# Designed miniproteins, single chains: the designs that were tried, part 101

Each design is a single chain, and the fold is of that chain. pLDDT is the mean over its residues in the fold that is shown.

## One batch from the design tools (miniprotein)

Design m3507
Fold by ESMFold2-Fast:
Structure m3507 (fold): chain A 62 residues (1-62)
Amino acid sequence: GDLLVRLAKYELGLTDEQLATLREIVEEHPDLSLEEIAEIASERTGLSVEDARGALRAILAA
């Protein structure tokens, strides 16, 4: 299941630290919608909300 996460990291230019932060946010907020998590992820990583949403979709599908 790690292939989609690796692909998203490559295509979006994510750092290992940004990817780890995205995974942490998903674990901390299991009851939030993808849209709400993407806003938090954008603020914490400096990614756009759109890029954060794309990366989160890959993580959740893995």
Scores: mean pLDDT 78

Design m3508
Fold by ESMFold2-Fast:
Structure m3508 (fold): chain A 94 residues (1-94)
Amino acid sequence: DLSERLRELAKRTPNPDVKNALLLLSKAVDAIKKGDERTAAVYISAAGIEIASAQLEGADPQMIDLIKRLLFAIIENDFERVKEVVAELEKLLS
């Protein structure tokens, strides 16, 4: 389950803004799977704010790149790319 994998990544992430972004993106994935595009858009927008905050606070550029790629894959409903980026995040946080 992609949403469960995103929640586990959030637990392992030390940066609070990245943690919040991952939790919001987990909720966006669940909303998309249920066909709730409005709720998904709200969570995606909130995640974007958290990513911007993390970047401005000097979070790891590799982490920022991966979480931006994750956000855009979710917006594009490209769940194969979502799986690919989640695997890269899991490797980075191992």
Scores: mean pLDDT 88

Design m3509
Fold by ESMFold2-Fast:
Structure m3509 (fold): chain A 74 residues (1-74)
Amino acid sequence: SLPPLTPEQQAFLDEVREAVDAVNEIEKAIRAGMSREEIQKLLDEKIAKQKSPLARGLTRALADVLLWEEERRR
């Protein structure tokens, strides 16, 4: 069985989960055919609501890669 998480481990996992959830919503918006301007606004709104520097950094980095890949297709 897995040992119980410490508060620090739980906080770290919550921060990572927050970033992953935000990136998944950005990816879903891209797949739905939203404009790049709308996707960028959605990204900025999600990052602004994130309290963790780690979550903000991960969300921006991963979303930038997804947007770069979409730009290469257009």
Scores: mean pLDDT 81

Design m3510
Fold by ESMFold2-Fast:
Structure m3510 (fold): chain A 100 residues (1-100)
Amino acid sequence: GEKILEWLEKKMKEAGEKEENIEAALKLFRLVLEGASLDEVLELLKELGHGSSRSLAETAITSIEDIIRRYEGVSDDELLRRHAELRGAPQEALDAALAA
């Protein structure tokens, strides 16, 4: 579980994402990974300025859970291998890999 967060942080940094956005994404990912309630995710989204939309919170949880499920059975070595393969074209390759 922890290696997926390290991989995500590195990929967001390589994509030129702002540090504030990276920190926010990692907080949201960690909450979902730890089995946080919809209300806990909703409170984080309010803090981040995304308002009080329960529908937005549900969509975010579902998307993050889908990403977690795709990597749940993947070893740390396999995650690092995939990260290395995506290094040359981070945004397009990452979007394709996460969509698959």
Scores: mean pLDDT 62

Design m3511
Fold by ESMFold2-Fast:
Structure m3511 (fold): chain A 85 residues (1-85)
Amino acid sequence: MEKAREAARQARADAEKARESGTPELVQHAWGVAAQGAGTAARDNDPEAAREMVESARLAYEAGKHDPEAQEIARGAVEAAETAL
């Protein structure tokens, strides 16, 4: 539970940083953290952490809308988080 929520908070912070800087490396990092956190939340059946991961994944999606690979990763993260809900 706590680990999933910490991952969600980190993913949000990284996604916001990526949105502000627009660098591809930060976007990819934000995608990875969001996807991993969503998977953890789904495994732990923690709906609150899953909701936070969905929001973080959407922020990363907006930051990486010019990167098709980043968008595919975010889709997976959103799907995983929705499964936990």
Scores: mean pLDDT 65

Design m3512
Fold by ESMFold2-Fast:
Structure m3512 (fold): chain A 81 residues (1-81)
Amino acid sequence: SEDIEALERAAKRAVVLIQEGRIDEALAWLEEERKRASPLVAAGLDALIAVIREGVAAGLSPEEIVARVAETTRRLVAELE
């Protein structure tokens, strides 16, 4: 599915940026990708943005935020299959 591939690519890019300490850039990039995405992918990107923002607000480490992004992506992909 092109929607699954788009969501997985976005999650992978966000993870890389978060691991590099570039969380604000990850959020800004996801928000821009959301504007060009299909409705299903946009909903998935909204979930990823929410998880990252909640992790930052809770004071989680980049590694903990990455783990939550991975779990959320896995759940969203399962819902699209």
Scores: mean pLDDT 87

Design m3513
Fold by ESMFold2-Fast:
Structure m3513 (fold): chain A 74 residues (1-74)
Amino acid sequence: SKDAQAAAVLAQLDAVAARTRALFRDGAPMSELDALMAEMEGLLRQAAAIGPETQAQVEARILALMAELRALGE
């Protein structure tokens, strides 16, 4: 079902976000962070294919993560 697909995409995004936070905290090189950003872009594309509700949920989580990382970069 689309609900199961949405849950899977959100779970994958949560895992990518957790890895992004860990690598950012450890001062990982930009190349590692770029790879995770590309993975999140792929998940956003999958969410868009599922529907606008899932896309909005994924976009909101990515924006929240980006805001968190910007705050930590100070």
Scores: mean pLDDT 84

Design m3514
Fold by ESMFold2-Fast:
Structure m3514 (fold): chain A 118 residues (1-118)
Amino acid sequence: ARRRELLRKAVRGALAGMILNGEPDDVLKAIAEFFAERLGDPELVDEYERLKKMTPEEQRKVLAEGAKAALELIDEIVREDPRYQPELDVLREQVKAGDPGAIYGIALLALELEERRR
C-alpha cells in the first residue's frame, strides 16, 4: 500500500517536471498510460490531464512532492536490499536537484521490484 502511494506520487512528480521541461505530450501521455496499466490505476491518465492544466507554480509543487516520494522509495529499496545503495546514492543527488528523469528512473525501478513480489 505505502509503496504504491509513493510510486504514484513519484510518477506524478516526474510527469510535472517533464511538462516544465517542455517534453512532448504524446511521450508523457504514453508514460502515464504505461504506469496506469502496470499499477492498475486508470485515474493516473486523468491526473496527467489535470497536471497539464496546472500553472507552472503548481507543477513545481507536484515535482517537489514527487522528488520527496522518490527519496522515500530509495530508502525503502536500500532497506530491503542494501546492494542497491551505491547506485541509488548517485540517483538520490539527482532527485534532490529535482531532475524529473531521475525521479522517473526511481519510479521504474520501484515498479519492477513491486511486480517481482508477486
Scores: mean pLDDT 86

Design m3515
Fold by ESMFold2-Fast:
Structure m3515 (fold): chain A 69 residues (1-69)
Amino acid sequence: SSDDAHLLGMFTAGRDDLVGRIDDLDVQYNVLSSQPGPVATDQANRLKGEIDHLRTMRGTLGRRVGELG
């Protein structure tokens, strides 16, 4: 239906936005994980947790896109 096409577009856009955010955080994680010291390690671990959460959300949106396509 036209509603399914609209939802597919919205979920695809949301997934693409999450991909961009994950990529940006992965860059930050790589910088922090290459730095010595407990502060950089702690910040990298927190970013890893955020990245893992966003990857789970991306997976959920990807499944919804698959269900509509």
Scores: mean pLDDT 83

Design m3516
Fold by ESMFold2-Fast:
Structure m3516 (fold): chain A 74 residues (1-74)
Amino acid sequence: SEEEIYAKQLIAKVARRLVDEFGESPEARAKINEFLQRLKALVDELLAQGKSREEIEKAVNEEYDRLVAEAKAA
């Protein structure tokens, strides 16, 4: 579906940003995988709720910023 393709593309963009932010060490890969699972779950939930692409992108960006800030504060 168009929504499935969009979700995959959005998650791929986020994955690239996380690699740029945290790097490619085994520790970074584990953290990136954790964040991707959380963001994928958020996207799936919002799609199930019938949210628009704009609403989904906004929510994903907000959650991305929160996760990155949380990781840097640890």
Scores: mean pLDDT 84

Design m3517
Fold by ESMFold2-Fast:
Structure m3517 (fold): chain A 55 residues (1-55)
Amino acid sequence: KIKETVELFNKLLEALRADAPDAVIDELISTLPKEDQPVARELYARRRAQRAAAA
Protein backbone atom coordinates (compact mmCIF):
# COMPACT_ATOMS: atom_id res chain seq x y z
CA LYS A 1 0.00 0.00 0.00
CA ILE A 2 2.71 2.54 0.99
CA LYS A 3 4.85 1.57 -2.03
CA GLU A 4 1.85 2.02 -4.33
CA THR A 5 1.18 5.51 -2.94
CA VAL A 6 4.85 6.52 -3.29
CA GLU A 7 4.87 5.31 -6.92
CA LEU A 8 1.75 7.35 -7.73
CA PHE A 9 3.26 10.44 -6.05
CA ASN A 10 6.46 9.99 -8.08
CA LYS A 11 4.39 9.95 -11.28
CA LEU A 12 2.60 13.12 -10.15
CA LEU A 13 5.92 14.85 -9.36
CA GLU A 14 7.29 13.88 -12.79
CA ALA A 15 4.18 15.31 -14.47
CA LEU A 16 4.54 18.54 -12.45
CA ARG A 17 8.20 18.85 -13.48
CA ALA A 18 7.23 18.27 -17.13
CA ASP A 19 4.56 21.03 -16.97
CA ALA A 20 1.81 18.57 -17.88
CA PRO A 21 -1.66 20.05 -18.59
CA ASP A 22 -4.13 20.50 -15.72
CA ALA A 23 -6.24 17.62 -17.09
CA VAL A 24 -3.29 15.20 -16.81
CA ILE A 25 -2.46 16.40 -13.27
CA ASP A 26 -6.12 16.03 -12.20
CA GLU A 27 -6.22 12.50 -13.65
CA LEU A 28 -3.07 11.51 -11.74
CA ILE A 29 -4.43 13.01 -8.50
CA SER A 30 -7.64 10.98 -9.02
CA THR A 31 -5.56 7.76 -9.03
CA LEU A 32 -4.27 8.56 -5.52
CA PRO A 33 -6.12 7.38 -2.39
CA LYS A 34 -8.77 9.93 -1.36
CA GLU A 35 -6.82 10.64 1.86
CA ASP A 36 -3.79 11.76 -0.20
CA GLN A 37 -5.62 13.83 -2.82
CA PRO A 38 -5.68 17.08 -0.75
CA VAL A 39 -1.89 16.86 -0.24
CA ALA A 40 -1.37 16.26 -3.97
CA ARG A 41 -3.55 19.28 -4.83
CA GLU A 42 -1.51 21.42 -2.41
CA LEU A 43 1.71 20.29 -4.12
CA TYR A 44 0.23 21.23 -7.50
CA ALA A 45 -0.91 24.65 -6.23
CA ARG A 46 2.55 25.35 -4.74
CA ARG A 47 4.27 24.27 -7.95
CA ARG A 48 2.13 26.63 -10.03
CA ALA A 49 2.70 29.53 -7.60
CA GLN A 50 6.46 28.85 -7.58
CA ARG A 51 6.58 28.87 -11.38
CA ALA A 52 4.51 32.07 -11.60
CA ALA A 53 6.84 33.80 -9.12
CA ALA A 54 9.88 32.74 -11.18
CA ALA A 55 8.41 34.24 -14.36
Scores: mean pLDDT 75

Design m3518
Fold by ESMFold2-Fast:
Order: sequence, then C-alpha cells, then structure tokens
Structure m3518 (fold): chain A 75 residues (1-75)
Amino acid sequence: SELDREIDRALVIMGLAILSKIPEVKELAQKAIDAVEAGDYETALEYLDQMLEKAPEEDKPLIEKVRELVERIAS
C-alpha cells in the first residue's frame, strides 16, 4: 500500500540520518537523503553503493538494509 511505502521511506531517511554521523560517508548519506526526498531512488542507490565502498565494516549492515528498503520502494 502507499502507507507501507511511506513507512519504508521514513525508515530509509532515519537510517541515512544515522549514517550521516559517520565521517567517511557523511556527505554521501546527505546526498542520498536528498535523492530519496526527491523520489530519485536510482540516484539514492548509486550513493548507497558508494557508501558501501567507503564505510567502516561495522556500518555496512545498516547500509545494506537501507539499500534493500530503497530497492523495495523503487519496485
């Protein structure tokens, strides 16, 4: 439903806000938030892929979870 997509979108924004506190991915996380808010999920996925390359190992599971949610919204 549209409500389920909006909940997923809110969870994505919350996850990206947490990730934006990590110096290595802060700029990419902020850009991903902007892309999600614009409905540009393709660009958000590109930023998430770049975040996976740069993030500390302990933060990668959260990035992967956010990526899964973005893919589900975009489907």
Scores: mean pLDDT 88

Design m3519
Fold by ESMFold2-Fast:
Structure m3519 (fold): chain A 90 residues (1-90)
Amino acid sequence: MTPPGTYTLQVVALDEDGRVVDSQRSAPQQVAEGQTVTLDFTARVSGRFRLYIQALDADGRVVMTTELSDWQELRAGDVVTVTGTLRDVV
């Protein structure tokens, strides 16, 4: 169980091959496991993506993640809001 605290959040974009094609960091936020978090993502390239949020510890390790979004078709410059519930990584 990840302790409540200050973590850096990032939105991650996965392509159709499951490859990480982009990540965008927020300012550090106080979060806990089970908390619903919301971040904006700005598409840099057109494509079809799944988006999710990761919480990073001070060492840059992923300690919590949200579920993947549904597939989204985005154009370069589109802004989408990503919302999910943080859960401990297995």
Scores: mean pLDDT 85

Design m3520
Fold by ESMFold2-Fast:
Structure m3520 (fold): chain A 113 residues (1-113)
Amino acid sequence: SAVDEVVDEVIARLEELAKKTKNPKLKESLQAAIDTLRAVREYAKGLPPLEAARLVRDTVLGIFDGLIDEAKRLIEKSTDPELKKELENFIKELQRMRDEVQARLDEIIAELE
């Protein structure tokens, strides 16, 4: 489904971010996010299309917000300017992905309503 394609793309993009980051806490948080998305993708297969799309939207956006908040906390605790710059770039990439994914899922939901 179109919803499954969005989830699969988000998982692939989070896996690429996990490969690029050197921060072990961010790698752990990204892996937890990927595992959650895989579980929700499987669960959503049993739901009506509109309910599945809404659940996926809420879950994906919540995951992006959680990852952004974690990166912001790591910036506040860090004294390393190189790590802070890595985290700032990570936040910008996550914000860009969140906006793109939100727009796509909102279109899918509108077509199902």
Scores: mean pLDDT 88

Design m3521
Fold by ESMFold2-Fast:
Structure m3521 (fold): chain A 70 residues (1-70)
Amino acid sequence: SMDELVQEMIKRSEGKSIEEIVEISLELARENGLSDRQIVLLTSRVVLELTGDNVLGSEAGREVARRLAS
């Protein structure tokens, strides 16, 4: 489920920089066959949960989208 993926990603991402969280997100996408949309939303949510900052969450999601489009 998405909630289980959120919790797994939070566990892997605790104490990590935004750049490291983006890399973890891309690894998790490869491991779980997530769509681009799913991983962007997951990354934004995880960063929001860890930081309490919607701007950082949106920034991380955009960076994941940029990496996937490249």
Scores: mean pLDDT 84

Design m3522
Fold by ESMFold2-Fast:
Structure m3522 (fold): chain A 94 residues (1-94)
Amino acid sequence: SKIEEAKKKALEAIRKFAEEYAKVGSKEEAEELQKRAEELLEKIYTGSVEEAKEALEELTKLLDEGAAKANNGAVVSAAEQAKGYAKELVELKE
């Protein structure tokens, strides 16, 4: 389904974000960011539309803060892709 595809693409982008973050920063911090982002994505996937919108706002903030701290184009690109697919997932639930 389109919902499952959007979730998978968001998850792949979150993993790419963490992989790229680990190359320029702390591996431990990258692992923590990945865990938090994956937990928020699961809330977007399983929650109500309202819960999914709240989790999307938290995920967006987490990814933006991580991208700003990393100051690296590959991390920024992966964060933007993850946000895009997560937003698509929320829109598909409406």
Scores: mean pLDDT 89

Design m3523
Fold by ESMFold2-Fast:
Structure m3523 (fold): chain A 73 residues (1-73)
Amino acid sequence: MEELEKIIREVLEEAGLSQEDIDYAIERFKQLMKSDTLSSEQAAELAITLAMIRAGKSDADIERAIERLKEKL
């Protein structure tokens, strides 16, 4: 869990998100992890997607961030 939070932060920092948007992603990830419907990997992917949408990133930027997440897992 803590290792995955670190990976999420690294991916979003590489994508150029602010600390506020990164903290938003971690909050969403923790909320999603309380659900029994998503794996940890799926929760991380969704949290990154939501934070990047909030930051105004393009679909291409989101796809690149998801690829970087998978490389670090």
Scores: mean pLDDT 83

Design m3524
Fold by ESMFold2-Fast:
Structure m3524 (fold): chain A 65 residues (1-65)
Amino acid sequence: MLSKEEYRENLRKAIEALLAAAKPKSPEEAKEIVENWEKTLLSIETDEERKEVIKEVAKELKEEI
């Protein structure tokens, strides 16, 4: 199994790649992409620790945008 830190790094890279591919036209659009990504991952994730990491990464990115 991936460590919590390795999982966090993989999530960070995945959302950064998604944002780069989507090319959002505004900070608001970028935040919507992050929120939709978070909701999608939380809808399929069953592990509580991984759910916490997903929420943390999404929050951190929204604060950086």
Scores: mean pLDDT 80

Design m3525
Fold by ESMFold2-Fast:
Structure m3525 (fold): chain A 94 residues (1-94)
Amino acid sequence: SIEEEIEAILERARELLRRARTVDEAEMAVAWTLGQIADLAKKHKLSEEEIRKIVERFREEVRRVLRENGWPEAEIEDILALLEKAAEELIKQL
């Protein structure tokens, strides 16, 4: 059921990212998703390696969805840089 919980989080993340019209909205979608990943990690006592694998899956989904929605590559890379920084901070707090 951990995989089913991950897929549910990523499905919601894809929905939020598809609906995002501004960088702030995309950043809010990223923040929400990382919060869900943190909750999942605490609930299931996930290792740092397992958390990093989920974050990597999310990072690839962010790139794909924003690219498919016609976002400029520069804005996608800025959002991904924010995601990487926020994820490292999250991992340090777990």
Scores: mean pLDDT 90

Design m3526
Fold by ESMFold2-Fast:
Structure m3526 (fold): chain A 103 residues (1-103)
Amino acid sequence: SEEKEKYRKEAVELIEKGGIDNLFKAAEYFLKAGDYETAVKLAKYLIDLDHPNAAKAYILIAEAYFKMGKYEEAQRVLDEGLEKYPDSEELKKFYAEFKKKYP
């Protein structure tokens, strides 16, 4: 769709600008574009870099896997994220909503 193509273009421009925060935003735009594998790859890279929003990167990977129908992978990523960031309110909220949709 034209909207998905716009999100892809914004993601590429963010990558070209560089910087960790721009890479995180690019991963979010690839997720919106439906480019789930690319979103997962970038979010995993951000986790490896200990980005300040690493907890949110786990959510992004889980959302991508969920949208791909990879529910077991989504659950594992959320479990790993909560183990590493047990006080993350965003992860706890996403986990609760995930369990409602995939009990």
Scores: mean pLDDT 85

Design m3527
Fold by ESMFold2-Fast:
Structure m3527 (fold): chain A 100 residues (1-100)
Amino acid sequence: MEEEALKRILERAREAAAALPRPADAQDVLDLLDEIEATAGPVERALARLIRVAALAAQLVATENNEEKAIEMVRRELERLRPVLPELSERLLAEIDAWE
């Protein structure tokens, strides 16, 4: 169920990016996430929130070279979202732990 919701969000993101006359920027991503959070169900809203945190984490690595803080932010959000996204949160936390 969570995997199907994630696939729908990724398909929407790909379609939105393909429709732009220019490469998608950070604001386009945030606008899509805002739309999902305003209109979608609780699972899709939780996924949009996770994607937002992951995008912020990626920006911290790219602009501030702060990988430890970026990983910590993602881990904290996965723990917070575990009640709504138990399967995805467990899988992603296990992947992060495997990097150790």
Scores: mean pLDDT 74

Design m3528
Fold by ESMFold2-Fast:
Structure m3528 (fold): chain A 78 residues (1-78)
Amino acid sequence: SSKKKELTITMKDGTDLSNVLQQIYSLFGSDPYFLGSSSNPDKNQVTVDFAAGVDVDKVVEELSKIPGVESVTVSDAE
């Protein structure tokens, strides 16, 4: 069964969190699978949530192209 997907983005030190969030909303804000994003500045992380059935490989590719992104990890969310 497909589950909601939670993608954790770890940013490089000195990356502007607000710029990364703006780019996420520019890429996915109109995507029907996009549920939202949140930030944890203390960990240099942004979390992005997608509905079940999203093209995870495409989302990972697009997020990985954002300047200042170090890594993207995928988990199932409930």
Scores: mean pLDDT 82

Design m3529
Fold by ESMFold2-Fast:
Structure m3529 (fold): chain A 60 residues (1-60)
Amino acid sequence: SMERALRVGEETRRRAREQGLSDESADKGGTYAALLVLRGVPEEEAIARGVEFAKLQDKS
């Protein structure tokens, strides 16, 4: 579960950065996605929700 959470967090950060989001916003999205996986949210749903959270945090 922890290893999966770390992997999901990293993948979420990668996707957020690929979409042009700031490193700060990508980190927030990754942390949120990792937390969702630890709460039992499916991996792909957690990543998608994490990226959307990153977009809401983006200051640009």
Scores: mean pLDDT 83

Design m3530
Fold by ESMFold2-Fast:
Structure m3530 (fold): chain A 79 residues (1-79)
Amino acid sequence: MERVKEEIRRELLRRARESGGDPEAAEPIVREALEGRKLSELTVLLIMARVGQELGTMAVRPDEAVREQYEAAKRKAAA
């Protein structure tokens, strides 16, 4: 299991670097992780969030709403 998570993380990181962090580029890898590798949605979300943090981008489609709420709150606090 841990080896599979690391493999998915590295594939997401590589693809994100080549695409500039585009969530669309991550979609085939996420689909493979969920359907091919049978990882839970939570596990995939955590891997994607970690990849986004390492790239300095939040290239994670399933957490887009959470990211928007976080950014909105951050802007409001700064204002």
Scores: mean pLDDT 62

Design m3531
Fold by ESMFold2-Fast:
Structure m3531 (fold): chain A 60 residues (1-60)
Amino acid sequence: SSLEKEIKEYLKEKGFNGANDKDIELIVKSRFPVILLNDIEGLQKIPGIGKARAEKLFAK
């Protein structure tokens, strides 16, 4: 979907290059404001992602 594409590009811009389709699905389901997904602290707030996964998504 258009929203999933926009979220993926936004995360890439913020340095989260490791997000897979399941991560994007969790973000969409959370209804969390995408603009707040600009760091590990924001991304770990998504149910199902958590701190460890957020840190891995930021790795390279």
Scores: mean pLDDT 75

Design m3532
Fold by ESMFold2-Fast:
Structure m3532 (fold): chain A 62 residues (1-62)
Amino acid sequence: MEFVEEIQKLFDEAIEAAKTNPEEAQKLKDRIVELLKKRGFSDEEIEEVKANLDKAIEEATK
């Protein structure tokens, strides 16, 4: 599976999980971070992705 498709799927799953199970959403966020680190993304790029995901979760769960 293409890396971009895998990350997008995990993003969608984390947003949906955050509506009913915040612990599962956190595990999905951790998995996204691990995959980005494994692909050689910088700490700065990873923090930006985390911030974007947190914003999306907040907007979906407000």
Scores: mean pLDDT 79

Design m3533
Fold by ESMFold2-Fast:
Structure m3533 (fold): chain A 63 residues (1-63)
Amino acid sequence: METTVLEFEVGGIKITITLDKNNEVLKVEAAAGSVVDADGQEVAVPAKTFDKAEAEAFAKHHL
């Protein structure tokens, strides 16, 4: 199967989006990392994987 993988970083967290040949989201993966909060403190964030249904639900609520 042919898939397209998009990689980008938000606040030091690597995000990977996997799309199918029709540009439909198959999954979204967020790597574990650290972000700096409003007080300048480093906060650890765990790795998270969203399946297609979870990614679509997230997108609909955060349009």
Scores: mean pLDDT 67

Design m3534
Fold by ESMFold2-Fast:
Structure m3534 (fold): chain A 84 residues (1-84)
Amino acid sequence: PPRPLLSVVDKDGDGKLSYEEVLALVNRQKELSPDAPVWPSDEEIRELFRAADKDGDGTLDEEEYEAFLIALAEHEIRKEKELA
């Protein structure tokens, strides 16, 4: 699936993504890829969000959002290997 852009989900226009906006993005990706063998749960998404949120302010800037997407992809790869 195509990589989501910050501007697609940033409803406030402040250049930052809230947890709810990130969760909506991940749920959209799940709908586009229902055949994926494993998707993180809402709790796992929250943990990945917290790891990317360097400031602890509850939002992700562009740099932190990039780190979140990388961590999300690594999480999927690790879980797929555990199932094999």
Scores: mean pLDDT 66

Design m3535
Fold by ESMFold2-Fast:
Structure m3535 (fold): chain A 75 residues (1-75)
Amino acid sequence: SADAERILEALKRGPVELIAVLFSLLVSGDPEAEAMARAVLYAYNGKYEEAEKIVREHPELRPLMEEAKRFAEES
């Protein structure tokens, strides 16, 4: 999705850009964008159990959660 692409680009640019993108999605009023932003935010902050709960409801978010986790572990 376009939102997933924005998050992936923001992960490469660093935490300030990532927070700005995630905040825009959280206040969008779109439940899917909100779920995506929360899954990424939890994974990036090492809250893997909370991220996994979201991915169980939205399995399509798993690749994005894994990328956020990878960036957190390698940063």
Scores: mean pLDDT 83

Design m3536
Fold by ESMFold2-Fast:
Structure m3536 (fold): chain A 65 residues (1-65)
Amino acid sequence: AEEYARAAERAARQAERAARAGDSATASVKMHEAIKMAELGGGDPRAVEAARRAEEYARRAGGLL
């Protein structure tokens, strides 16, 4: 449970860094990692919130925000 939340949070931070660097491909990959970790964690609220943040960063990097 906590290990998946931490993994999702790490992926979200990596997505944020990729978005700041203009790397939409890496941001998208990290978004999918965060979503996968949230699913594996059985909907752990921390993992779910991390996945939502990662999705926002990926959309921003892709020019969708």
Scores: mean pLDDT 80

Design m3537
Fold by ESMFold2-Fast:
Structure m3537 (fold): chain A 62 residues (1-62)
Amino acid sequence: GHEELARGGENAAKAGEEARKAGDKAMQRTASWGGRETAELARQAGDERGERYGRLGAELGK
């Protein structure tokens, strides 16, 4: 449901932020991809909250 997708986006955002602090470019890319995937799945499900958090995760994973 929307809570699972929103949590996925939040987790991607946290992982991307921690990877950036550690200078781990590969993990930053992985977190960004996970966020984008979450956003697309949420969009297909019509979950605007999950889509928003997935996009946030993708941005923070850069």
Scores: mean pLDDT 70

Design m3538
Fold by ESMFold2-Fast:
Structure m3538 (fold): chain A 97 residues (1-97)
Amino acid sequence: MSDEELLEELKEKVKKLKELLEKKASEEEIKKVFEEIVEIYEELKKRKSKLLPEARELLEEALEAIIKAKSSIKEEALKLSIEIGVERLKEAVEKVF
């Protein structure tokens, strides 16, 4: 799979995650899609992809959506946001906690 194909897959997974959050899908479904998002990001990071900045923006968007929705996986999303040093999520974290 090319880096461009991975980025397109990441965009589709982030869109699906937002749809699952809006329809209040099960924790298992939300967690599975989130894990798939993280796996794609880690693969791009491992490849030292030039698309890593765009992938990071999509990951940040997914994390913010989970936190704002107060989803059952928000603790996992918050831990990851701290780990990757996402400045934009600091404001979202302060509003949730």
Scores: mean pLDDT 74

Design m3539
Fold by ESMFold2-Fast:
Structure m3539 (fold): chain A 88 residues (1-88)
Amino acid sequence: SLKFSFSGTGELVDETTVKATFTGTTSDGLVLTGEATIDLKTGELEGEGVLTDPLTGKEQKATFKGKAEVEVRGGEATFTGEGEVTPL
């Protein structure tokens, strides 16, 4: 698995759950974009997306897990975090 840093936005679907979209980068310069669920009680983020190599244009499906720092205002969420991505 690869380490990545991410940021994104989402909305509350219940009192403890955010549905989100995000963009992140790995230390190797790969770009991850996807959709995620964040648990507001733990800060844990899980999701799936596409890992793209900007040098080759190659795309790979991936799953990811991370920890997000989340700011919630009026049912909308903005977040940043770090995690690990696993290519499929």
Scores: mean pLDDT 83

Design m3540
Fold by ESMFold2-Fast:
Structure m3540 (fold): chain A 97 residues (1-97)
Amino acid sequence: PSEAEILAAVLELAAAVFYVSSKLDPKTPKEMVEDAKKILGLASELADAVRRGDKERATQLAEELIKLMDKGAEKYPEYKNFYESLKRLAEELKKAV
């Protein structure tokens, strides 16, 4: 697999873990769980775009994820490390496409 394909798979897995962890923790705000689900959906679309070789769509989706990660880190400081890790993966993926 290409570096972009590996990064997309890692990003999708990280987003899935974040969503499931958020959903299983009763202390997590419902809005944050809904945001995590949206992030997972976009990460999945990004992985599909990378697999299809759609560089323009992959770049657009990576930029949308980066914006959501910045907003999430600002809104939920307690989870800043997760949002920053996902952002880093999306930034590296954008470079690899």
Scores: mean pLDDT 86

Design m3541
Fold by ESMFold2-Fast:
Structure m3541 (fold): chain A 60 residues (1-60)
Amino acid sequence: SARDAAIAGLRAGQEAGTRAVIATGDPAVGKAASEAGERAALDAGASQEEIDELRRQGLG
């Protein structure tokens, strides 16, 4: 579903962000990775409202 795609995209972005923060020591790279995950979720058919709801639930 679009929601499952959104969750997968946001989780992938969070994991990439965590790896980047560990590698660089810079929290700003984590934000960039989260934004990339959000874009991937939108490309997968998730709505902006659905992504915002998932972020409020702590999933991105």
Scores: mean pLDDT 74

Design m3542
Fold by ESMFold2-Fast:
Structure m3542 (fold): chain A 69 residues (1-69)
Amino acid sequence: MKTITVYIAAPVTPELAEQIERAVLKAKIELGKDVKLEVADSIPPEQRELAKEAFEKANKKADELIKQQ
């Protein structure tokens, strides 16, 4: 199965976190695809962890919605 990559090349803002959530929900729920996160090496460790947290939260939300359907 083809995986959708969510690639982050900029510091995480509230708007970017919402975009991550929408992308993960669309990929997993609407397209039935798996998702993975890639973060640019130029991103500071603190921002990299924020991107991972936003992605993990979105992925968990998608899994909960899938289980309810």
Scores: mean pLDDT 78

